# Ledger of designs, part 34: designed miniproteins, single chains, continued (5)

Each design is a single chain, and the fold is of that chain. pLDDT is the mean over its residues in the fold that is shown.

## One batch from the design tools (miniprotein)

Design m17152
Fold by ESMFold2-Fast:
Structure m17152 (fold): chain A 84 residues (1-84)
Amino acid sequence: MYSVEIPLSKEEMAKLWAEAIVEAAAELGIDVPAPTSPNWASLYTGTMLRLIGDGVSAEQVKQIAEKADKLVAEKLGVEKLTDS
């Protein structure tokens, strides 16, 4: 179930993560199909599988994941600072 412990809802967190993954891939020059929107709980996993299916190497997938993680952490840090 979702929780209110985070400034963003679980659904918004999943969306932010998916957007960060797409953004990170774009910055690295990798074309990523739009993530599936009906199920935010699996959005992250679905996006990773699509990256592999699109022919992106495991190393590039890891780089995208790390870059997306930093981007999400940065935004959460800024929002948490304001919310806190």
Scores: mean pLDDT 60

Design m17153
Fold by ESMFold2-Fast:
Structure m17153 (fold): chain A 99 residues (1-99)
Amino acid sequence: SEAELQRLIDEATRRIAETGEAEVRLEGVSLEDLLLIAQSAAMEAGGRAVVRGLTPEGIRYVVEVEYDRERRQMRVRLEVEGDTEKARLLRERIEKAFK
């Protein structure tokens, strides 16, 4: 639900505000929603959000989103294991979430 998504954003935002960063690792949440939570929380708090995951196919990934409020700059760093077709499609899927 939208209310549950907002609750998860608020929790991540609070953690970033307190510590400068938060890891977003949630079971049963889509990759797209995880990336939205990370982006929204990083922008609202002015810090860093990290998404770490493992796909059902066994591909490991890390997405780091950092927002500098003073410079109004978002930085995204992506790490995806391997060079298989599935890894390539995963990179494209993640990059599409950030436009």
Scores: mean pLDDT 82

Design m17154
Fold by ESMFold2-Fast:
Structure m17154 (fold): chain A 78 residues (1-78)
Amino acid sequence: MKKIELSDEEREEYVKLATEAAQKASGADVIAVRILEATEEYVDAMALLKKGDKYAVAGIRIDRKTKEVVELDIGYTD
């Protein structure tokens, strides 16, 4: 699928959506968010989470048309 470049405004919006989704799903602190790939259909992001002394990674897919989180998976690395 064709990759697209996000504007700075779009990038900030998707980082915010990924951060809010990861916080709501995990109840953990979001310490970093990375946009992995953007296409015309989806934005894939990864969040690094911390809950107490434990770290986790959230994988997040956001639909660009609806701006809804369509996939969210959290793995604890313990």
Scores: mean pLDDT 81

Design m17155
Fold by ESMFold2-Fast:
Structure m17155 (fold): chain A 91 residues (1-91)
Amino acid sequence: GDELAKKIDEAAKKIGKKLKEKLSKNIPSSTIVDIAGTAVNLAEGKLTEEEARAVIRSTVLIGGSRLDQTFSDEEIDTIVEIGLEVAEELK
């Protein structure tokens, strides 16, 4: 894989670990990978923090809707903050 694919894989592993520690609900691997891609883009300066927050929130809502999962605003905010935390760790 290229350099970008390696960064996304590392970010996805970090996000998945933090999600298991902070949330009782299981998040699908495809949703975690999409959040990881957003975190990498934020870390590389390709997105603002506000854009990254909006993209992660949309990703969780779309992913949850497809699997008939309901997330509270607090759970969504927790997932967004995990994505931002991992983006900071990737700098």
Scores: mean pLDDT 83

Design m17156
Fold by ESMFold2-Fast:
Structure m17156 (fold): chain A 86 residues (1-86)
Amino acid sequence: EEKIKKLVEAMLKMLEQLAKERPEVKPKAEEIKKLLEEDPTNEENLLKAQLILYEYRVENLDDAPPPTEEVIEKIKEALKKSIEKL
């Protein structure tokens, strides 16, 4: 619970920074923020938010590979490890 909240806070700060530097990201950042604020202790919502942001990056930024099944599983694993390490 506390660990998930910490990760949600970190993601929200990252989204705010990204939206300030790239105003075109603001609508997507607001969508993700709304999802996280709906239930800030929900691990599934945090995972969904990360996937939404990742898909946006693939379509609009040049530093992310396509959202394949393998990439999605890696994001899930990374989130799981982050929670376990906290």
Scores: mean pLDDT 69

Design m17157
Fold by ESMFold2-Fast:
Structure m17157 (fold): chain A 57 residues (1-57)
Amino acid sequence: SMEEIKEKVIELYKEKALAAGLDEATAEALARHEAESFVKGIEEGDEEVVKKILEEL
């Protein structure tokens, strides 16, 4: 489901942000923003947004 995909994207981005030295709150906010962008990209068929986010994972 889209909710499960969103949760996975949040987990991956949060882990990456924490590994880069960002604090927990900033990592969580960034991960949620990227996950929302990814889901919107899929829903709207915006291949550029989807590709960019996948390249950052």
Scores: mean pLDDT 78

Design m17158
Fold by ESMFold2-Fast:
Structure m17158 (fold): chain A 68 residues (1-68)
Amino acid sequence: MEITDVEIAEALALMYLGIANYYRSQGKLEEAVEAYEKALRLLQENGAPEDFIAEVQAKLDEARAELE
């Protein structure tokens, strides 16, 4: 079984999403935003499902709003 670049990108995006959710729960909003941005870029660059991209985008927008 060959692991594709898309599968690797999705796995990394899930890792960054988990890290971002953890930072957000700790009030580390700047770190959370950075991790969500990394997850979102990986998903967008590798053609991940639009609903998954939308979920990460919503989390990023919420974290950015909390910085203000």
Scores: mean pLDDT 80

Design m17159
Fold by ESMFold2-Fast:
Structure m17159 (fold): chain A 61 residues (1-61)
Amino acid sequence: SKSYKVTVEAERPLSAEERAELERLILRHIAQGASVEDAAARAAREMSERYGIRVRATVTQ
């Protein structure tokens, strides 16, 4: 698969584990047919809901 660069903007720095979870969610949504932009938005929303923090993600190839 293509290498994706993920840029994260959050209320606090994400841990390595949280960042890996975000990247995994993005790749999962892309594999399920979402656009890169929609995958990033969905993954960031899931992280925000799970951890109770504001998270935004941008993906660049």
Scores: mean pLDDT 80

Design m17160
Fold by ESMFold2-Fast:
Structure m17160 (fold): chain A 81 residues (1-81)
Amino acid sequence: MSLDEIVAELRALADELLPTDPLAAMLVREFARDVAVNKISVEELEEGRKNIVATLESRGLPEVARRVDELAERAIEVLRR
């Protein structure tokens, strides 16, 4: 999966969340932006991944948290190589 595909999937997930949980949608969208601009370190991206996953789980969105975690892992793999 390319970085562009990962960013597109994160943005699609944020759009799907918007009518139900606008705060969760905003957090996913901001994470997608961090992935897209490639201005943060892999360490900062890994920290952001842990923070967003924990936040989504605390909001009762474990399925969304799992999907964000999977996409974040793929993004980090692409950026490490």
Scores: mean pLDDT 82

Design m17161
Fold by ESMFold2-Fast:
Structure m17161 (fold): chain A 85 residues (1-85)
Amino acid sequence: VEPPVVRVDYERLTDESAERLVREGREKARAAGSDSVEIEVRVPGASVAGSVLVPVEELTPESLREAARQAYEWGRRAAELERRL
């Protein structure tokens, strides 16, 4: 089963919105029968979004913030590579 996607606006991410996104991710995973959630972050100027898989058992506001940071960093690197290709 493909893990459900939770879209995060990294630049506007707050502690309150992180808690809401964690609840959303857990509900989507339960509905889909998935044990993981895909945290997706769109990076301005990139044709592809950055994403990181997080196990539902490890999904907390802190781990979601860290996953969003990693996804954003990956997306930025991908955008730089696309500019050269």
Scores: mean pLDDT 79

Design m17162
Fold by ESMFold2-Fast:
Structure m17162 (fold): chain A 89 residues (1-89)
Amino acid sequence: GPPSDEEVAARSRANLERALAASTDPAEQRAWVLSGLADPLVAVRLAAVEVAGRIPDRAVAREVLTYAAEHDPVPEVRAAARAELARLD
């Protein structure tokens, strides 16, 4: 059958992690994670929030997590982004 939302999110997470490992450019890292945060699937946006917490540039990590915490339509995604922001401190 088709992949589950969780399987799609796991693949998206793995792809974002590989992208972060392949480049040290903070602008590219921001663009990849913002793409994940724009996904229509909540599970994919939750995965993007976790990956955002692992962006090596802490300023970029805070920027994208703050954006998700303030703007995501789903309260669960906003809460996850706030939790990741707390771990960066």
Scores: mean pLDDT 85

Design m17163
Fold by ESMFold2-Fast:
Structure m17163 (fold): chain A 65 residues (1-65)
Amino acid sequence: SAKTVLAPYHPALKVGQAAKVVFEDGTEVPGKVSEVKSGYALVELDEPIPEELRTKKYKVEFELD
């Protein structure tokens, strides 16, 4: 999906938690954790990813307590 990215797992993650995706070009896209699985999480972005960014490397940042 153009609005979903794979994220690393963290024990404190919950569905609905705020997240930010930072692409290698410096573009930041806000989103929320949509799913938490045993080894990974999925983040649903607030807007669709532009096609040119879909192949770029990214980091996911979470606000953790």
Scores: mean pLDDT 76

Design m17164
Fold by ESMFold2-Fast:
Structure m17164 (fold): chain A 116 residues (1-116)
Amino acid sequence: SAIERAARVLEGLIALLDQALKNLDKLTESQRKEVLEFIIKALDSAIETLRKAREELKDNPEAVQLLDEAIKGLEEYRKKFKEMLDNNASKEDIKKVLEEARELVRGYAERLRQLA
């Protein structure tokens, strides 16, 4: 189903953010930039998947509302990660934003699973 596909893509983002957090202290500056680029690409793919799910679920108001919230949240963090990449953000700043993004995405994934 579209809800299950949306939940799975968010769960994939959580796993990616968890791996980034676990490995952050071991990464060089160049590797941190590569990880940020990969996260941005993953967010772009997730946003596209959520937009498609929203269109498929147009007659389900609860799903549409949740997907609109999730899309907006992912777009805001996509902008933050892009700014961090462009400004050579510190490891500490990257860690904080990763933790915030992970918690936000976890909340959306849990709420989508409740609707499935």
Scores: mean pLDDT 90

Design m17165
Fold by ESMFold2-Fast:
Structure m17165 (fold): chain A 84 residues (1-84)
Amino acid sequence: LSDMGADLFSIPQRLIEEAQRLLARARRLGSEEGVRYAELALRHFQLALDAIRDRKPLSVYLDHLARGQEYLARARAAIEAKEA
């Protein structure tokens, strides 16, 4: 329970850090699409943390993680396209 609880918080926290790094990179490159998707990813990872804190169903947490991961992937793709 303790280890599982730590993983539930640590996963979206690490993803928030990654999304923040991508957001900063997108802003430096002038990638409007990268900025938009990185901001959406951040929002969903924050909502995943909120779901665990507020003891919402695990399905709510997992939905926000999945949506955040999708937006994070789109942010990476937009940044890579801008760098090419």
Scores: mean pLDDT 84

Design m17166
Fold by ESMFold2-Fast:
Structure m17166 (fold): chain A 85 residues (1-85)
Amino acid sequence: QEDIERARALKAQAQALYDEYTRRALASSPEEAVFYRGLALFYRSMAYGAEATIHALLDEEKARELAERGERLGEEARRLFEEYS
């Protein structure tokens, strides 16, 4: 189904961006590292959300737990962005 294909594509893109920004954080100054860590956590949150969507479309109980994990990571990313500001 189209929705599952979109969710899988989003998860793959988010995972790639998580890896990219994690690498950038390690190569950056401490000040810039906070911003890149925020971006990495944001994309990791998005990957969890996409995986939750896949599980929901397949009628699996795991969807709720994955969504909750994604929400927590998104909140951590928001705090890091506020610190960088």
Scores: mean pLDDT 82

Design m17167
Fold by ESMFold2-Fast:
Structure m17167 (fold): chain A 79 residues (1-79)
Amino acid sequence: DENKKKIEEMGERALKAAEEDPEEAAKIAAELVEYGMKKGVDEANLATAAIAEVLNALKSEEDREKVRKAAEEAAEKAK
């Protein structure tokens, strides 16, 4: 529950950042992936869902690619 709440709060911050600052959204997405993978499989799945919502909120493919790359790099490092 606490882990889920943290992921939801981070997801909301990333969604807000997606409207104003795609660089910040990418940074939060990386932190979200790291947090989720560190906590467990269920948390990692919740983080992935939150990132999908962030990607849908972004208006350009360039910004979406930036967020995807940040999340992918964070996931690779968390192995």
Scores: mean pLDDT 81

Design m17168
Fold by ESMFold2-Fast:
Structure m17168 (fold): chain A 74 residues (1-74)
Amino acid sequence: MLDAETLLLAGEVAFQEGDYELALEYYRRALELYEKEGNKEGMARALEGIGRVYEALGDLEKAREYFERARELR
C-alpha cells in the first residue's frame, strides 16, 4: 500500500540522517499498516528497518530478533 511504503521510505531517510527515534516511529507505523493488509513482504521490510536501528544503537540482541522475524516471513 502507498501509505505504508511512504512510511517505510520516511523511516529509511530518518535512519540515514541518524534520527533513530524517528526512524523507529516510521518503521513501526509501516509495520502496523502492512500487518493489517497481510503484506508479509512489507512486514519483513519494516522489521528489517527496525533491526537496523537497534544494530546502530548497539542493541544486537534486539536487532537479531527483528532480523529473524523478518526472515521467517519470507
Scores: mean pLDDT 85

Design m17169
Fold by ESMFold2-Fast:
Order: C-alpha cells, then structure tokens, then sequence
Structure m17169 (fold): chain A 65 residues (1-65)
C-alpha cells in the first residue's frame, strides 16, 4: 500500500491510500481518482512520479505504507 498525494496545474489536489506494487502504479491510481483519462505516467524518483491526464500534469508523491 502507498499513501499518495498529487497537485495538478489547475490547483486540483488529490490525496489517498492506494493498493499498488510500485510508485508508478500508485501515481496511476491517484490519477484515476480524478476521473479523467490518464495519458502518461513517468517515475522520476523512488518516491515521486509525474502523471499527465486531461486535467493536466501533476507531480505525485508516494510513500510506501
């Protein structure tokens, strides 16, 4: 499980706890919570990923629980 938090360029903030096997998967699941199409997920560190959706781009922080 991961605790995830992301902020999109429009000011939309999303936070949650997701069941995922990786930081990239956790970020993807957070992006799905926006109910917008997910176009790209890129892991940028062991705790961070970037996601691109129809809502815009966000940096997602993922902490393993």
Amino acid sequence: MYRVRGRFADGTEVEGVVKAESVAEAAFQLALMTLHTVHRVEQISETRARVLTDLGEAEVEAEKL
Scores: mean pLDDT 79

Design m17170
Fold by ESMFold2-Fast:
Structure m17170 (fold): chain A 82 residues (1-82)
Amino acid sequence: ASEEAREAARRAAEAARRAVELRNTPGGDAALYAGAALRAIGEARQAALADGVEEGARLAEEAGRELGSEEAAELARKAASR
């Protein structure tokens, strides 16, 4: 995988983790959640554009797991698969 794809996947995973945190917080701000989710999608698409959809999704999922969140890994993978 390229460094560009890895960096984009890492940013996608970080944004996905933030989105999961906001979604799972009682009384969380829906606008903040939407912003984090959109960022995760944008960064995941950059990873997919660099190395292809399958590899981008795999890298985003792996980065999410490395951050210790299976929910973030799943969200980042799905974002890359559009």
Scores: mean pLDDT 77

Design m17171
Fold by ESMFold2-Fast:
Structure m17171 (fold): chain A 104 residues (1-104)
Amino acid sequence: MKKKILFVAAGGEGKPGAAAKAAHYAISEAERKAIEEGYDEIYLEKPAVTKEEFEKAKAKVLEKGKKLVEENPSYVMTVKEEEIYDEESGAKATVLLVEVEEGE
C-alpha cells in the first residue's frame, strides 16, 4: 500500500477558553478520522487560540508538506480547509489538513 502522511493545524475562534476547546476538538476529530482512513503518519500541531498562532501553525504544516514533495517528486500534496462547530463551547474552529500521499 502507498504511504500516506497527514499534517494537521487547527485554530479556534471566540473567547480564549472556548477557542481552545474548539481547536482541541477539531484536532482530536481529524486524528480519529485519519487513523480510521489508514494514514501511516499523523503529525498534529498544538491547538491555536489566536489568529497569529493559527497562521504560524498553517505555515509550519505547509512547509512540512512541501519539503516532503521536494524530497520525493512522486509524492502528491493535497491541502484542505474545514470549519468545525463545537456545540459544547459554542465556538468554531478552522482545520488545515495537509495530506501527502506516495504517488504511483
Scores: mean pLDDT 83

Design m17172
Fold by ESMFold2-Fast:
Formats: sequence, C-alpha cells, structure tokens
Structure m17172 (fold): chain A 69 residues (1-69)
Amino acid sequence: SRDEKLKQAEEKLNELVKKGLLSQELADKIFDVVKRRYDTTGSTYLSRGELLRVSGVDEEIASKIPENL
C-alpha cells in the first residue's frame, strides 16, 4: 500500500506538470517531501505551510497543488 499511495501522489504531481502548472524540477522536489512525510506519518498530505518551505514554491504555486495528493 505504501508503494501504491506514493505512486498515486507521483501521478498527481506529473499531471500538474503535464498541465503546465508545475515544472518537473519542482514536482520532483515536492515528491521528495511527500515521500519523507509518508515515512514519518503514513500520509501523503502536505500542508500549505510545508509546501511553502520547499525551495521554489511560492503562494501562487502552492495554491495549484491539492492538499491531498
């Protein structure tokens, strides 16, 4: 179930890249944070505050990313 949930989160981020809402580099950085949070909490949920701590994520970019990945 871990691999399945992380694959779903990665696929959602890749769809945002495909739609031109995120760069691939930024999606990869966000996915690394999601993986670390999952290993700690068992959840792919990433708060707006946690997103804003990712280098290259501003308020505009954070607003385009769903809270539940």
Scores: mean pLDDT 79

Design m17173
Fold by ESMFold2-Fast:
Parts: C-alpha cells; structure tokens; sequence
Structure m17173 (fold): chain A 85 residues (1-85)
C-alpha cells in the first residue's frame, strides 16, 4: 500500500521534471524545485500516515530513504543539469 503510493509519487515527479530538463525555459529551475518539494512533502505525508496505521517498519524505512534520495541525489542532479543551461 504505502510502497505503491511512494512509487506513484516518484513516477509523478519524474513525469513532471523530465520535460522541463528536455525543453528548458528560464522558469525550469523554479518549476523543478517546486516539483521536488511537492514530492518530498507528499512522501512525508505518506510516512506520517503509515506510522499512524502501523505499517511495516521496513516499508516506513524505505519511504524515508526515498525522501532522503530526493534531497541528497535528485535535487543536486537537477541543479547540476540546469547549471549547464
């Protein structure tokens, strides 16, 4: 349940960011930052809900790792890609 919702959030983020990197505009950086922040907030909401509903600790930990990857991997990678515009 939570893993399917986390995956859907990641898939939605990729679908939003990919066109912005392929067809960059002056606003692409702000739009990508907003998309990543929205995905991060959504995953945090899903983690809080899963904790309240007693989801498996391993699923909660995986969701936390996905959230951290948005901050530590995805955001810097997007910033680096846009810096070459």
Amino acid sequence: SIMAQVQAAVDALIARVRPLLLNPTPDSRAQIDAAIAEAEARIEELIAQAEREGAAPSDIETARQVREALRTVARPAAEKALAKM
Scores: mean pLDDT 82

Design m17174
Fold by ESMFold2-Fast:
Structure m17174 (fold): chain A 66 residues (1-66)
Amino acid sequence: SAKEEARKYAEMAIEYLKAGNYLMAQFYARQAGRYSGKEELAEKAIEALENGDYEKAIELMKEVGE
């Protein structure tokens, strides 16, 4: 389902973020946003990531996947 895909992509975004692969983290955060209908929230997660606020980025990515 779209909800299951959104959750999976959000989890992948967080894993790539923790691995320091920010390009893939951004890619999967956007995919999570597409499947959850939370594209604006996904962009806020990416902005937090770009600002070095990794804790906030992870929090927002979890929210995107829900």
Scores: mean pLDDT 89

Design m17175
Fold by ESMFold2-Fast:
Structure m17175 (fold): chain A 91 residues (1-91)
Amino acid sequence: MRLSVREIEDGKEVGEFLPTQTTPEEVDRAMVAAIERVATEGKEMRLELEAPSRIEAESWGSMVVIAGSVYGIDVDVEVSGNRLTVTLRPK
């Protein structure tokens, strides 16, 4: 699998938050780190995940929505095939 995490400013990608992550454990840690960064620093972030299947992509999306709710941030999720796009925004 492959996860990209980008910082967003005014709807534009302005930088990479973390290097590309490729294992499930790295992806989990990176997603949590991105959520915490949005919650604590008010940054908008975009996550793009290529999962092994659509079911895994949907599962990761559900996990991020739950985690975002716990941290009090706004989470927008889109799934297309085995690809998950997540936008994380501060409330």
Scores: mean pLDDT 81

Design m17176
Fold by ESMFold2-Fast:
Structure m17176 (fold): chain A 68 residues (1-68)
Amino acid sequence: SIEEEIAKFNEFAAELLSKASPEQQKQIKAVVARTLAEVQRAVAAGDYEKAREILREGEKELLEIYEK
């Protein structure tokens, strides 16, 4: 379900935040906030395919920040 995918995204973000530098934490929090806001809009519109795409792109951005 989309709810399970959102929960996994939040768990992944929390794990990265626990290991991140202060600079990375600011960037991660910004990406998480934007991603969740966009996902909420897509879900409200009934567009679950777009919601999943937004979560996938958010996860990719989080990995790019963390790998730096």
Scores: mean pLDDT 87

Design m17177
Fold by ESMFold2-Fast:
Structure m17177 (fold): chain A 120 residues (1-120)
Amino acid sequence: SLSPREELAELKNEIQKLLSDFLKKYREAKTPEEMIEALKEAIKGLNDIKERLRSLAERHPELQEALDEAISLVDEMIEKLNRLIEAVKAGKPREEVDALLDEVRSLANKIIDILDKALE
C-alpha cells in the first residue's frame, strides 16, 4: 500500500491533471451543452478527490488539519463550478464566465500549495 506521502503526491497530481483536462475540454467545447458536460465531469472528479482526502485524514489524524483545509477549498471549487453551470445556462457574458474560471484555477492552486506543504 502507498505511504501517506505517496497518497498525497498522487492526489496533488490528480488535481493538477483534473484541472488541465477540464480547462482543455471546456475550451474545446462548441456548445453550451458540451461546456456543461465538462463542468459536471470536473465536479464528479473533485467529489472523488474529496472522498479520498477524507479517507486519508481519517487514517492519518496528523494530516487532518491540512486535509480539512484542502477539502474546504475543494468544496469552494465545486461551488464555483456549479455557478459556472448556471452562468452558461443563463448565457452570461464571456467576461463573467472567464472570471469564474480564474477563481476555479486560483482555488486549485491553493489546494496544491496546501498538499505541497503537508508533504514537507
Scores: mean pLDDT 88

Design m17178
Fold by ESMFold2-Fast:
Structure m17178 (fold): chain A 59 residues (1-59)
Amino acid sequence: TAGLERLRARAEALAAKLEAATGIKPTLKIELIDENTARVTITAGEYSLDETVDLSQFT
């Protein structure tokens, strides 16, 4: 779905910024909770972001 692809692109961009800030290669995980909801986890050392996102907002 277009929403999931947009979410992935934005998450990858944020992960790249986090890598630049920390010097650590981040771990990116996107998990579908349901058809319109995804959980995004980005971790780089002590830095972590864990958000639930409504995919309908990306379409």
Scores: mean pLDDT 76

Design m17179
Fold by ESMFold2-Fast:
Structure m17179 (fold): chain A 58 residues (1-58)
Amino acid sequence: GAEEAAERAARAGAAGARAGGPSHADSMKNTAYLGALEAGADEEQARRAAEEAGRAGS
């Protein structure tokens, strides 16, 4: 359900952030991408989410 999808997205995001990418922007992009996929988004939607996260991190 929606609650479970939101929880999975949060955990995926937290895991990506903790893994620590090469840069803050890259970590945020990976977090958004994985979170979107965990929530059931398609690849294109996940990629757009990553771009949005990258802009927020700048």
Scores: mean pLDDT 64

Design m17180
Fold by ESMFold2-Fast:
Structure m17180 (fold): chain A 66 residues (1-66)
Amino acid sequence: GVEVDASEVTVAPGETVRDLLVRLSRETGVPLAELERIARELGLAPLDAPATLGDAMALRMAIRSR
């Protein structure tokens, strides 16, 4: 199955969903626009909401499955 390395699943203190997407874009090379589309498909909280570890997990899994 699609697995996410637990050491790669982090959220910084005060990080928003948008901040998480920007960081993931830099780390994975996936364009920010593509990550925003994935976040919308996953039904994640508004981009200015605080990011959760669950949001990071869902995004990492979605990236690895596509």
Scores: mean pLDDT 72

Design m17181
Fold by ESMFold2-Fast:
Structure m17181 (fold): chain A 78 residues (1-78)
Amino acid sequence: SEIQKLVSELTGEVIRAIGLLFELERKGADPETIERYREELREIVRKATEALDKEDLDSAREELERLRELVRRLEGLL
């Protein structure tokens, strides 16, 4: 289903973001900066989950794009 595809894509990007944050932490990135990114990730996950619970696919896709933008920003810091 469309919801299952979206959940799979969201899950993959969350795992990627977590991995990038771990790599930044290992390379000595500032702990306060890492925590701010973790808070941003948690907020995106919260909003995506709420959108999926309401079957609001447009809002869930918007949060997926925000998550992809976060991943791109994290990659740029490596």
Scores: mean pLDDT 89

Design m17182
Fold by ESMFold2-Fast:
Structure m17182 (fold): chain A 73 residues (1-73)
Amino acid sequence: VADELIAALEAAGYTVVRVGYALDPENGDRIFLAVGVDAEGRRHAFEARARKTADGKWVLTEPIREAPRAPPP
């Protein structure tokens, strides 16, 4: 699933420089957070949600979205 996220962002013209994920404690979904750099060198934060299917595969449940603000470090 991380490879799908990276491929989608690279296809959209971003260079992916960071990928991580957190587990949603309510439902066990993986919330992927990625940082991509555009052609101008600007950094953008992206969020994608993934869920495990009955077949044991991880699939994106929502379109990849640009996060309006990354929380401060």
Scores: mean pLDDT 72

Design m17183
Fold by ESMFold2-Fast:
Structure m17183 (fold): chain A 77 residues (1-77)
Amino acid sequence: MDEVIEKIKAWAKSQGAEVLDIGVAPSTEEAEEAVKKKMKEAEEKGLKAYGGVTSEEDVKKELGEEGALYAVLAKEK
């Protein structure tokens, strides 16, 4: 999991995007809630944010780990 998070951070940096939040939630629903909360905070600061969630099923299938992966990115000014 940590390796995937670091890879996502590196990719975001290569695209000129800022990582506002990235992590693992215990469930897909909690990951979606974390994304919604962070996107709302970013919008309140005048940032254009993009959010994504990888479900518990996809994380278990691809990585063999528990939880759901989420990320919130903003385009740099």
Scores: mean pLDDT 78

Design m17184
Fold by ESMFold2-Fast:
Structure m17184 (fold): chain A 77 residues (1-77)
Amino acid sequence: SLEEKVQEVIDKLKEKHPEYKEIFDEMRERALELAKQAKSPEEFLEGLKALVEHYKQTHPELKEIFDEFLKELEKAL
């Protein structure tokens, strides 16, 4: 499921960057909400790209980590 893929990617990021665990948990909740509402994997990915762009604007110091999140999830889809 999309929810399982989100959890898998977040768990991998938390292993790589344990110092940002709280931010990853927040992103997971928002990504899971998108996964529940999406009618297709493609619609989910479009929503995810918009979510990641918003996070990059809100937390510009973490842009590379947010890009990693998006790339890992795209690979998992």
Scores: mean pLDDT 80

Design m17185
Fold by ESMFold2-Fast:
Structure m17185 (fold): chain A 73 residues (1-73)
Amino acid sequence: PSREQIRKVAEEAIKLGMRVMENKEGLAEGIGVILRAIGVLTDVEYGTMSPEQAYKEALRTVEYGREQARRFL
C-alpha cells in the first residue's frame, strides 16, 4: 500500500473518533481511536512500521472506530 492510502485510512479513523467524542459517553473511546490513528501515522513517518503493517493497523483502527460509532452514534 502507498503512504497516501495509509494516510487516507488513518484520517478516516480520526474522523470516526472525533464523531464518537461528540457523545460524552464515548469520549474515552473516541480519544482512543484518534490516538491509535496518530500512532500509525507517526510509525510510518519515522519508519518504525512497514507500509504493509501500517495499512493493516490503520484498517483495524477504522474497524474499531466504526464499532465505537455504532455504540455511541
Scores: mean pLDDT 84

Design m17186
Fold by ESMFold2-Fast:
Structure m17186 (fold): chain A 95 residues (1-95)
Amino acid sequence: MIKFIDQAIEQIRKIQLEALKTGDWKAALQKIIDILKEVLSKIKDPASKKEIETEINALEQAVQENVSELEQQLFIMSAVGTLVVVKSRLEREEK
């Protein structure tokens, strides 16, 4: 079940590489929000749900506030970090 988080992280990495070529970091951020929402739909653990929901809310606010390109890049890195933390928690719950 944790493999879907690894797939999400790989998808985010591909989106970051695309954004480096296009300069469209806002579109990248929106795609990442969609990926996080898909991950959220597959998680049953309440603590992990809260962390992903918090991250989604932060990214949605960043899109609405038209934050700088650098801040958009930092929010994308934050999304990856959140997925790594959630993956680590779910791995502990399975052991």
Scores: mean pLDDT 82

Design m17187
Fold by ESMFold2-Fast:
Structure m17187 (fold): chain A 72 residues (1-72)
Amino acid sequence: SEEDLARKILEMAPELTEDQAREVARKIVELVKKYGKITPELIDEATRILVEYGVPERKARIIAAELASLAY
């Protein structure tokens, strides 16, 4: 669920606020719906979202892959 994703985001990126984690979770769920499957392009887009909220790129990529799998 979106709520499970938000919790996972906060566990992996505790520097984010709860509101930021919820917004990121929502955006990732919408990306998974849009793409219909996990692709490198989806992971790149999810990584970009996390970086916009201040997560370092390497860490963001690891989180993005995990979250995409959980949302699928």
Scores: mean pLDDT 81

